# Designs tried in a protein design run: designed miniproteins, single chains, continued (3). Part 21

Each design is a single chain, and the fold is of that chain. pLDDT is the mean over its residues in the fold that is shown.

## One batch from the design tools (miniprotein)

Design m8700
Fold by ESMFold2-Fast:
Formats: sequence, structure tokens, C-alpha cells
Structure m8700 (fold): chain A 59 residues (1-59)
Amino acid sequence: SPEVLKAARLGAEIGREMKSRGLTPEEAGEVAYKHAKEMGFSDEQAKAAGFTASITALR
């Protein structure tokens, strides 16, 4: 869905920022999940943000 793609893009942005600050992929995912939930994304959409952030931080 368009909302899942928006959440994934948010996750990628957060993942890059967290990686630059030396955080782990797990920490990046948690930050992105919480941020997406605070922005009003659903749990499923927030999980997409978290997963994308973790993968982005791993690279």
C-alpha cells in the first residue's frame, strides 16, 4: 500500500541517520518503529519502517 511505502522510506532515512551515529541495526529498527507509531502509522506500517531501518543500518 502507499502508506507502507511511505513508512519504509521513513525507515530508510532513520536507518541511515542511526548508522551514521554508530547505532546497531536493532537499535535503528526500534527508533524507526517508535517514530512511525508517534507519527500515526499503524503497527504493520511501523514494523515496515523498523525492518527497513534495520536493513539500511546493516549495509
Scores: mean pLDDT 85

Design m8701
Fold by ESMFold2-Fast:
Structure m8701 (fold): chain A 71 residues (1-71)
Amino acid sequence: SLDAVAELGRLAREYFRTHPEVSGEELIAYLRAHAPASAAAELDRLAARLATQEVVDGEIVDRILTELAIG
């Protein structure tokens, strides 16, 4: 859902404030620990897209979340 995508984006931005460069695996571990159960499907789709990213930042995550929101 759009609300789930927005919540994942909010959590990612909070994480990037103290961790400006992280692996996709590290970000996904944080999101799995803090995201609501209602975001699980969108989080799994984000995780699949981040699986090939050794370094991610807010710009990369925002692009992927936008794609998930619009299909």
Scores: mean pLDDT 80

Design m8702
Fold by ESMFold2-Fast:
Structure m8702 (fold): chain A 103 residues (1-103)
Amino acid sequence: SEIEKQRELLDRLSEEISELVRRYNKGEISMEEFVERVIELLREIIPQLSPEEQALVEDTIARLRELKATMDMESIRAQLLVLLEVIALESGLLVLIRGKERA
């Protein structure tokens, strides 16, 4: 189903971003490399997203480019979490879950 495909996409993206965070925390990659690799991952998923989700991803990429200049990992992480939550909402995944709880 479309919802299952969207969930699998979000799960993979979340796992890949989490691995990049772990590598950064171990000192294996720089902040610059971390941001560049995250932007690459986000660009790779764009063809699988709705137009509204594509716009959100592009906005997130722009914010990540601005935030890397501040070297603020917490702000970068917060932006990525918001992106993942909005994609989940637009896919109807959270709406479907809430609907089942009320039925």
Scores: mean pLDDT 67

Design m8703
Fold by ESMFold2-Fast:
Structure m8703 (fold): chain A 88 residues (1-88)
Amino acid sequence: SELVKEIDEREIEITIEALEASDDPEHQALAERMRAAPFEEQLRLLLQLELEGRIPKEARIKMLEIRLEAAEDEALKEKIKKKIEELK
């Protein structure tokens, strides 16, 4: 759906911006690689970073805030809110 793709694109951008803001040269190089990549490769890289636990905490919080805005189910909203508090 269009909404799912829009959320994915926003999560990719948040991750790239957090990597660019890092003082770590590896993070900066990864951000450049992700910006140059096509959408499908950006999704693959995002998933790899998530599975490896390498997404910066600040980016993870922002992604959860976007998911919270898009969520319609109250139980899901509650779980997202708790996860945001846990990460802070």
Scores: mean pLDDT 82

Design m8704
Fold by ESMFold2-Fast:
Structure m8704 (fold): chain A 104 residues (1-104)
Amino acid sequence: SKEEIVKDYRKLIEKIDELVRRAEQATPEELPAVLEEMIKVFEEGLKLAKKYNDKRTAEFFEKHLKELQEILDSDLSPEEKIARAREVAEKAQTELFLRIHFYS
């Protein structure tokens, strides 16, 4: 149902917001685990988008999963990794918010 899509996408936004806050507060040693958890949440987002036949959102998550993995595996400073992960998270929140309005 449209109500289930809206509920699941809102829950996803909340999870992403929490992970951004955790990343900003993370030590360099803690940061990889937070970024790995963000990847898992984006994988959940991809599965939900596929379940709901939301091709646009599925393509969004598939692209940004690759980007998050590249950030995690990079030689960037912890501060640069946080900044880039936050940018990806903000794009995901924007996309999900637009999709919620579409289904509402």
Scores: mean pLDDT 88

Design m8705
Fold by ESMFold2-Fast:
Structure m8705 (fold): chain A 69 residues (1-69)
Amino acid sequence: SEVEELLAELQSDNKGYAIAALSEVEGLPSPLTAEHALELFEQGRIRAALALAVLLDDEETIRAILAAA
């Protein structure tokens, strides 16, 4: 799956690819939350949504995105 390959990429390089993906997204909350990851996914920003979930180390949100994609 393209989304599963994306997940593997974002989890690599000590999550460096996930950090890079999120640097392209303006208006990120502080602190970062799982709810914002789901909002990004609803906006069609799958890479940013999955990157945020990876950085949060939120397995439930990662699984929810994979199931919905």
Scores: mean pLDDT 77

Design m8706
Fold by ESMFold2-Fast:
Formats: C-alpha cells, sequence, structure tokens
Structure m8706 (fold): chain A 78 residues (1-78)
C-alpha cells in the first residue's frame, strides 16, 4: 500500500512546513527553521517518489518551504 505511505509522508511534510512557519513568526534561529524546511522538502520528495500522483501537492509544499526559507533569511539579515 505505497499510496497510504506516500500520504503519510506528505502529511509529515505539511506538519514540518507548519512548524517552520511558526518558527519564523517566533523569530527562532535560522538553523531551526532550515531544519524544518529541509525535512518538509525531503518528505514531500519522498512522497512523490512513492506515489507520483501526489506531484502537484508536493510541489505546493516545496514552493511554500522555499518562501518560508526566504522570509527566515530576510529576518536573519536584519
Amino acid sequence: MKREEAEEMLRAARENLEKAEELVKKKAPLSKIVAKVVAAEILASAAVNTDPSLEEEAKEIIERAKEVLKKAEEIEKE
């Protein structure tokens, strides 16, 4: 049942992304934010590798992860 496994990976990716967004709001250290962003990207990519039908959803998570990282880097540079 690879689809169920892929859906769990995608859920974990969303959870890590949400944690990263929360850390940005709390002005947490960049290293903590990067760790959650990287986890979200890895899990989203793993989900697509397991079930390619999730490509669109994974792409949205990865794009949001990039936006979170960009905001975190802007805060760190200030």
Scores: mean pLDDT 82

Design m8707
Fold by ESMFold2-Fast:
Structure m8707 (fold): chain A 55 residues (1-55)
Amino acid sequence: MTPRELAEKYKLSEEEINEVKRIVMDALAAGASEEDAQAIAKEAIERVAEKRKEE
């Protein structure tokens, strides 16, 4: 599943999507590959979704 599909599945808000984008941009600036950046994006999306379940 792509990060976009995962974000749609968990119904992330615009603010949550912007936070994920920031994390990915920081990783790319630090020298992460596109594959690593996608993995980081998925992890961040899942973390946000898990936080919603714990409400």
Scores: mean pLDDT 75

Design m8708
Fold by ESMFold2-Fast:
Structure m8708 (fold): chain A 91 residues (1-91)
Amino acid sequence: LEAELEEAVAELLAAENEAEAVRAAERVLELLRRMIEESEDEEAVLAAFDRAVAALREALRRFPDSEELRRLLLELEIEEGIFLLRQAVLK
């Protein structure tokens, strides 16, 4: 999963057009959701969120009119918020 996430992030950052960026961003979000389900390592999941958010924000700077990228970034930020809330409640 970590190697697959790094590959998807690299594809997102290297995307030449909006369609490629959207496909890579969707894969990043899918892989992050899998890490949340499969990983016991909170720090690794948080580091993955930080990387994914940074990559999506960079893609949005390159394709600022993309409604799909903006939606995916919002979904990612919501997932991070839910993850953090769940970790806080479980303490």
Scores: mean pLDDT 80

Design m8709
Fold by ESMFold2-Fast:
Structure m8709 (fold): chain A 69 residues (1-69)
Amino acid sequence: MSSEEAIKAVRETRDQLAKILSPEEAAAVNEEFDKLIEELKKRDSVSTEELGQRVAKAVADGIKKAEAA
């Protein structure tokens, strides 16, 4: 998929997760998603498989940071 499509998918996932996560978890996950979006802006395309893995990692890393705070 294109970087624009990937960024749109990340933003849509962020909006959906904000409805189910605590405010602290949502804030931490949003920071990880912002980093992912900046990385995607530097690329022309990404595979669906890679995007899925990166999103899953960003969510996991964000939740861990919120729990550690």
Scores: mean pLDDT 80

Design m8710
Fold by ESMFold2-Fast:
Structure m8710 (fold): chain A 58 residues (1-58)
Amino acid sequence: MEELKKYAKTLIEESSEEQLALIPEEIKDMKEAEGELTEHEKFLLEVFEVAVKLLEEE
């Protein structure tokens, strides 16, 4: 869990405003595209979800 927060914070810091705006759409696409996600895809989805939560806390 702590690792996910670190990756999410790095993603937010390294991403432009335009890239951050695309994260919710990316989450939606990942959830709709695959009935079964790979371990890597599940990790990325969790990182994106944590990033969205951190942005919402502001």
Scores: mean pLDDT 73

Design m8711
Fold by ESMFold2-Fast:
Structure m8711 (fold): chain A 89 residues (1-89)
Amino acid sequence: MLHVELTFDDPLEQLRLLLDGVRERLRLEKRYGKPKLTIHLEPPRSEEERERQQRHLDLIREFLDELEKEGLRFEGEFTLHNSRPLDLR
């Protein structure tokens, strides 16, 4: 299972590159099946944060749609933070 922690302060391009890398790895592993993803979200504190969260969620949805179209198996958890976690130990 892949666990990914993301911060909404990160550029969308970084998320896109991460997702592209994951998809390519799954293609190389030749694992086929239905993708499964659990997403953990911090609630938005403002309308701007809500819009930023929605852009990240849209990109993740597109990623899952691509995996499903290719029949690639994926099991993962994505945690989306409004700010960097205080303890990564």
Scores: mean pLDDT 74

Design m8712
Fold by ESMFold2-Fast:
Structure m8712 (fold): chain A 106 residues (1-106)
Amino acid sequence: MELLEKGKEAYLEKKYEEAIYYNQLFIASLAKKILEGKLTEEEKELLKKALIITAAAYVELGLYSLALWYYNRAESGDFKALYEPQEVKDKEAFKKKVEEEVKKLL
């Protein structure tokens, strides 16, 4: 939980690269459980929070394809989904959607 809180704090301070860094460490701490399908419901909820905050940070950095990959993993619950670059055609609508979801998590 400390890594996730550091990621949230960095995001709120607009330190988007630091937010991504701490959230990546949190996700990595769950890697074995993700691969083995052994995540608890609480761990799934925390993982979704980390993924959404990371997506929002990537949006602020203008990295929309990465943001969409993080967002889609949180929305679908497919935490093993590999990165496949996709164009975000409506960046303004996507940014609004991600910002609304982040506000619920902060």
Scores: mean pLDDT 88

Design m8713
Fold by ESMFold2-Fast:
Structure m8713 (fold): chain A 61 residues (1-61)
Amino acid sequence: SESEEVRKIGETALELSKQSDDETKQSLVDSFLAQSAKYAKQGKLDSSRVLEEYAAQIASL
């Protein structure tokens, strides 16, 4: 499913973020929040929420 594919992308980005500088982490957060907003506008609320969850996890590193 699309939400499963989004989870795989989020997990990969989270793992990369653990080895990244603050600038790279912020760029990933911004990108995920932008894509989350796009999914929400399309009614894809599950995919939107998954990206928001990963953005929050990356921001908290």
Scores: mean pLDDT 83

Design m8714
Fold by ESMFold2-Fast:
Structure m8714 (fold): chain A 69 residues (1-69)
Amino acid sequence: MKKNPLLEVIQELVDKLEELGVPRDVAFNIAMATAIAAKTLMTKEQLESLEKNLSPVEKVILDAAKKIL
């Protein structure tokens, strides 16, 4: 059972993005957009399709999106 899926994904994304050098406010914005998109727009198949040319930061975002699905 998931406790707080959206909050947990956002927190993990912010932490990982900050490790990659992204400012906290920008990291929060990216995490929010990613969580919303994953829940409403993306399927696991679409996420795998996007993985072809991703940067390290985008890969971290993709992995978090897969968790929220």
Scores: mean pLDDT 68

Design m8715
Fold by ESMFold2-Fast:
Structure m8715 (fold): chain A 64 residues (1-64)
Amino acid sequence: TLQLVLDALRVASELLSPEDAERLEKAVFSTPVEQALEVLRAEAARLLSPERLAEFEARIDALL
């Protein structure tokens, strides 16, 4: 859902540098909402360390 995508973007922004968070937002907002979460998760995996990615995944699970 759009709300889940927005909440996930907020979590990613807290774990990324401002520059990487901005890149992620541009990628997600250029994507149809049906694919937005998929794109967000893929970009987060590229930009985050394994430790930060685990934190991101745990926080997203808490939103469900």
Scores: mean pLDDT 78

Design m8716
Fold by ESMFold2-Fast:
Structure m8716 (fold): chain A 67 residues (1-67)
Amino acid sequence: GAADKAKKDQAGADQAGGAVYYETGKIPTEAKLLSGDSTKLEGEVVAGGEKYKVTIDFKTSSYTVTK
């Protein structure tokens, strides 16, 4: 249902925010899920006043943070 989708979208945004925090040490103030499936997740995160794009690859268990 819509509630389940909202929770999954929030979990994806939280994962993207976590990746930025681990990479930069800055606390995310905003996180948005752009796209996600079982193999890859893309998010947009604001941390420390800067905007980051995050890609998490579940096949390789890796992530990339760019600004």
Scores: mean pLDDT 74

Design m8717
Fold by ESMFold2-Fast:
Structure m8717 (fold): chain A 55 residues (1-55)
Amino acid sequence: SKIDDLLALYKLHGRGLSPAEFIRQASGLSIAEWARHTPGVTVAAIRRAARAAGL
């Protein structure tokens, strides 16, 4: 899924950034804006997936 792809990139390139900060630096968008522009993705789903992945 796009969330799993995002978390895979975050694990490789996030380097101590929060998922929200990583999204902002990579795209210039907030986590909420990223979710709005990504079909099938919500802020709650991103946060839940990050927590499950130990992020």
Scores: mean pLDDT 64

Design m8718
Fold by ESMFold2-Fast:
Structure m8718 (fold): chain A 118 residues (1-118)
Amino acid sequence: NPSKVLSALRSELDSLGVSESDKQKILALEERLYQLLELKAQANQGDEQAAAQAQQLAAELTQELDELIKEYKENKADPVVIAWLQILLLRLQLLSGKISPEEYNALMAPYFQIMRNA
């Protein structure tokens, strides 16, 4: 249930003191990651149109996340927000087959540590 997961994520971001504007950006990106997951599920059932749409959405999300992470780092934004954006990028790379599950687990560890210390 995407709406239940988005509601839980909003509560987590609220508890971490994330600003309303940053929460809205993270929630919008998370919703698009769920759209990608659904498209990949359809592609795995042999839907060639869903496969093409998944590839396009993954490329668009990768570009947007790379640019947003760069902007937030340059502006010395909240480290918790930067960590969440990097987690979203790693999840996207895993879903796109660009990194292995083993690489994903290793790369995720520093960001969970940042969020634990917030």
Scores: mean pLDDT 84

Design m8719
Fold by ESMFold2-Fast:
Structure m8719 (fold): chain A 82 residues (1-82)
Amino acid sequence: KTLVNVLKQLAEAARKGDRETAEVLLAFAEMEYAIAKVSGDEKIAEVAKPYLDEVRAALDAGDFQRAAETAEKGAKEIESLL
């Protein structure tokens, strides 16, 4: 469950205020989203996209608490589909 694990790690990095690690993990999550989309995992891709967009917006705003909470919610919802 690479996307779920990446989002959990992103939430932890964001909670620590580690922006650089959080942004690297977001790039990995966006790559996993792209793989899911081209692999026909439409439900995973559809559910993941709004969480990835919100995490990106939160990190851009410097809102690490929102980034962490969004990543945790996304990981939980995606995990429920697996």
Scores: mean pLDDT 83

Design m8720
Fold by ESMFold2-Fast:
Structure m8720 (fold): chain A 71 residues (1-71)
Amino acid sequence: MSPIEALQQAAELVRQAAEAEAAGDLATAKRLLDEAVRVLTSNPSVLAWLGGEEGARAFVEEAFRRELARL
């Protein structure tokens, strides 16, 4: 998977997580956010760019807040 494909896949998972959270499905939202982090950390270039797993989690959390604000 290319770095851009990993970022796009993670963004789509975060969007789905925000929709699940808005619907009250907290378990699905958590699962999708964890999957988004895994997608980002599975790509070595993206992992390095984000500053490791901590950076990847921060990126996903920030994106999730933005998607919730758009709903």
Scores: mean pLDDT 84

Design m8721
Fold by ESMFold2-Fast:
Structure m8721 (fold): chain A 91 residues (1-91)
Amino acid sequence: LEEIKREAAEKLASLSEEQKAELLAALEKAAEENKEEVEEAAAAPEGITPKKLEVGLKVLEKAKELTKDEGAKAALEALARALRAEYEAEQ
């Protein structure tokens, strides 16, 4: 789990300011396209529920489709792996 989280953090830290802006824009657009599901997940209890995992993965996958930057795509993939690993660690 910690290694997967570290990999995600390192991928994010390695991005340029332009790549970070592109990743953030892709995430915001993906969240808007899935607004109702994101709002429902946000209303759920603290911690990673199955619904939060499903919605989070959907938003991250959509953000990967919306960005053309390979660094941003790699960071989004690492974030998806970290989210799955955190969910598994709570089970």
Scores: mean pLDDT 75

Design m8722
Fold by ESMFold2-Fast:
Structure m8722 (fold): chain A 73 residues (1-73)
Amino acid sequence: SARIELVARLGQAMNEASQLALEEFKNEDPRTRRLIALQAAFGNVEELEKQGASPETIEKAREVAELRKELEG
């Protein structure tokens, strides 16, 4: 169903955003790295921009935010 597909896409986008942030911020301390990755997985574009995240990481977090809005209806 479209709903199941949307949930799957959201989960994949969240995982991809988290992985991009973990790789980009790999030289940060482990706590900061995990917090940034969590913000990316939640689609917190504003916080990622404040942390100086790359356009690629920000774009993926934006995808997460849009998919979350679509799922919330």
Scores: mean pLDDT 88

Design m8723
Fold by ESMFold2-Fast:
Structure m8723 (fold): chain A 91 residues (1-91)
Amino acid sequence: SKEDLAEFYLRLALLHIYRQAKEKGLSREELVELVEQTFLDIARIFGLSPEELLAIGERVIDKMLKLGLITPEEAEIFREGLRRAAEKLRS
């Protein structure tokens, strides 16, 4: 489905982009902004509503946590970016 493809691409993009940015020494705020933009870009590509983005984004974050790919602290960065992206989609 559209939602399954969006979830797959979100997981790949977020993990790759976040790791690259972290290795470059980006600040917490820069990491949040990068995550926000990644969520926005995928939402626009797949035509997701804010509610669909929040649901899919939380599943992606939860799955990355369960797989040990991110820490709880990193999950908070991802959730902040997700909330900001959803708010921008409403505007």
Scores: mean pLDDT 86

Design m8724
Fold by ESMFold2-Fast:
Structure m8724 (fold): chain A 84 residues (1-84)
Amino acid sequence: SKMDKVLEVLQEGSLEADALALKSKDKEKRRKYILLGASLSVAAMHLYVTGDLEGAIKLVEKAAEENPDIPAAQKVLKRLKEIE
């Protein structure tokens, strides 16, 4: 289903953000990756609990807008917009 594909993208994005945080030696960059991972997890939880696909996408759009310098955030948003 479309929801299953969106949940997969959000879960993969969260795992990528966590991996980038673990590899980062810079405290501020690590903090940004931790917060991105948390934001994607919140979006996934929102979708799982409410079924509100539009609300979940808006949460990701906000995270991407707040992190224009983080390619991982932009990749998640792009993948979501390409789901049928």
Scores: mean pLDDT 85

Design m8725
Fold by ESMFold2-Fast:
Structure m8725 (fold): chain A 90 residues (1-90)
Amino acid sequence: MELEKALKEAEEYAKKLIELVKEGKVSLESVISLAEASFESGLRLKEQGRLDEARVHFYLAAKIYELLLKENHPDSKTLQEKLDKAKALL
């Protein structure tokens, strides 16, 4: 099923992004910005009735925030609030 495959690919992409942050190849701010952009894209797709595509974007954002929270990020409260909003739209 295309949706299940897309959700799995989004989770693997989120994991790879966090590994790149740990390696110093990508900034934390860039990954947070990408998660925000994914969430905003999801909102626009949902408004257009493109619900499966919106779900993939919300799932990617949620997985990025979840993985960042596991790394004991100093802005954990803001990341938790962003995660809760993304999960509410799944």
Scores: mean pLDDT 82

Design m8726
Fold by ESMFold2-Fast:
Structure m8726 (fold): chain A 60 residues (1-60)
Amino acid sequence: SDQIEEIVKDLPDEVREKVIRDSESAAQGWAEALGLDEVLTQKLTLHFADVEAAEIRRAK
């Protein structure tokens, strides 16, 4: 999704890849556990990416 790239665009390449992988993995786990559709899974992925990116920016 173009939206996830916007969330991580200011982070170093290695960090971007990690945030995307972590967010997708977490969202997939919740989607399987709760029976979420693809739209809700995407929103959850974006939420996890926002949270992790914000934490990385605060640690700076």
Scores: mean pLDDT 82

Design m8727
Fold by ESMFold2-Fast:
Structure m8727 (fold): chain A 108 residues (1-108)
Amino acid sequence: AEEEALEKLAEALGVPVEVLRELAENEVPLSELPEEVREGIKFLLAALAYYQAKKEKRLDLLEEAAKKIEEELGIPVTKEEMKEAYESPKGKEMIEKYREAVALSRAG
């Protein structure tokens, strides 16, 4: 279950599962991850934040969500980028794969 969750998360981020496994084992802070991985995480978190805000009808929370993403990754994100990530085909696919990974993680 944990291996399947990592594989789904790796697919969502577009990185090899071995990379995610190594990062998890070494407890590397998100801000110290390779730039390509941080950009992938930014895109996923941006899309998820917009998805949640829209579902809850709380678009006013997007500015606070953007600040939290910037604090964790060291990369700035705007409300416009969050909307574009959510509306993109790639963002929708990443959200679906991430939700599958979370479900697998909770089942194990």
Scores: mean pLDDT 74

Design m8728
Fold by ESMFold2-Fast:
Structure m8728 (fold): chain A 90 residues (1-90)
Amino acid sequence: MEEELREVLEKAIDRLSALAEASKDFNVQTKLVLTVATLASGISSGKYLEGLKQAAKNLGAAAAESKDPAIKAGLEALKAEIEAAIKKAE
């Protein structure tokens, strides 16, 4: 389970980094970069589940503020995948 959670965190970082790069809204981009930092902190501290829970909350806020339909859809899809991983781990 720990290895599976770490892989989810690493994949989420890659996907969020791509979404941040694709975003043209600086405020949304900043929120995504902060979420990447949250996930990276989860990996470095070994608190994978806590990192994923905080990231899911942050992604919900970023998706709500995003006006780009493609970025919003990508954030909502990633949030759903993270929430599924959290439920599987609990």
Scores: mean pLDDT 82

Design m8729
Fold by ESMFold2-Fast:
Structure m8729 (fold): chain A 85 residues (1-85)
Amino acid sequence: MERIKEIEELLREGARLAREGAPEEQLRRVAEQLAKLVAGISLEEFLKLSEEENKKILIKIVDELYEAGLMSEEERQVALENIKK
């Protein structure tokens, strides 16, 4: 239960940082935390991935959380747009 709330908070924080024009490095750190919590991917393995692969994993996490009802359609769209930019 607590992990689901932490994932929601990280998604909202990532979307907020992207809207505020935060550096890509900060957005990547949020993505790493989300990947670790949701997909169980280690930080070392995440860092080995190319930038395109990192974005792909983040998009999958966002889509899965949306399908699980843990985020709204608007939140999903904003997150995906910011990740792809």
Scores: mean pLDDT 63

Design m8730
Fold by ESMFold2-Fast:
Structure m8730 (fold): chain A 85 residues (1-85)
Amino acid sequence: MTELQIKIIELIIIKAHLEGKDPTEPVKISYGEIAKALKVSKSTVSKHIKELEKKGLIEVDRRKKELAVTEKGLKALEEGLKKLK
């Protein structure tokens, strides 16, 4: 995973935690909110979300504007964090 993809997954997990949810539970979060938090464009977020969804690391409900990290996504985050440190 890229560093930005790791940060996107972390942001989703943090939002789930703040809402009293498990890391893999769906949260209502917009691409604009992610873009603002990470200081990138919405188009950059959209590109990385699509790649993460294609790899099965997140699930996207575009109608509900919900994102969920998968168990595979949690494992990929742990591996990605080990490579950054």
Scores: mean pLDDT 82

Design m8731
Fold by ESMFold2-Fast:
Structure m8731 (fold): chain A 95 residues (1-95)
Amino acid sequence: SLEEIEKLIDEAGRVVNEAEKTGDPELVRRAIELLKEIAEKTPNPSIREDLKKVIEYSEKLLDEGKLREAVITLGAAVTLLRIYVFTQREAERKA
């Protein structure tokens, strides 16, 4: 459901913010896992495909020790997902 996706996005945002403050790679891994869960629950195939690319890129950055770049990439994805959810709720409200 859209509500379940929104809760996962909010959790991902909190984890990304904590990763930015601490530099903890385990929090980066947790954020990637949350994006994977969002991708599986997302009914929009274009959003799912874009998330898969972000996940693959973020995993590569993490493997290369580029924690700051991974956090920025994950943060951008969370922001875009929040815009997507807002747009979907507005469309449903007007239907």
Scores: mean pLDDT 86

Design m8732
Fold by ESMFold2-Fast:
Structure m8732 (fold): chain A 97 residues (1-97)
Amino acid sequence: SEERKRRAREEVEVAIEGLRRFGERLREIEANRDDPEVQRRLEEERERAGERLKERLGVEEVTESQQFAAYLGRLMADAYDEAARERREEERRKEKE
């Protein structure tokens, strides 16, 4: 029960940090919106997210809105994973007294 409460708090802290990093990534995309090379990479990433979505759903076509939603979902998941990795690294540093 105590351990469940601790894990729940840790999960929430990682989620908050993940959302913060996701917001930073969105701001970076907006800051570079006029950069043709950055826009080309974003288009390629959206296309890859769309292809993965097609495979997952077992369909031949997805809408542009579905591709964009899939891309945002992946961007958010990557931000959460980064936050979780950094938290584990900080815990490993604290174990070295």
Scores: mean pLDDT 80

Design m8733
Fold by ESMFold2-Fast:
Structure m8733 (fold): chain A 93 residues (1-93)
Amino acid sequence: AATAVAEAEVELAEPATATLRGTATARARFVLLVDGEEVASLDVAAGASATASVELPAGRHRLTLVVSVLEAGSASAELLVDGERVASVSATG
């Protein structure tokens, strides 16, 4: 197994939607943390894609995206806030 992490900081004048998009060539797990708290987790099958969305309140937030490849292969994820990409990460195991 391999794990990779990406972080982003956002400052929001109004509430916004954070969207996690993941794809994997092997079984993978994607976790989104907001201000150090897990808010979403996705299990992705080999050759599949998954998405999750979470509402963020106004203010400053630290977003952490964790990608874990559970078998031989790769996984990649991107994190968007109101449709704009703020982070992207890939892992190969």
Scores: mean pLDDT 85

Design m8734
Fold by ESMFold2-Fast:
Structure m8734 (fold): chain A 78 residues (1-78)
Amino acid sequence: SAEREALIREGLAGVPLSDNELALVVELILSQDLDEAQLREVVRRLATALRAASPADRAQPGFLMRTTLDAIRAVQAA
């Protein structure tokens, strides 16, 4: 939904992501069967992880996709 997309984009506003990277993250999170509380927690965890990531970690192929999926799995397992 537009509300869910807006929540993801707002939660990641302070993270240095390109338009294509942000679109990938939005698509990955919205493709998952998450309730609203889970979605908020995924965005919070992802923003924290991306802010903490080193430049070397961010340069690794698939880093953004893996980090996003790890945040989703952690929240679904809780």
Scores: mean pLDDT 84

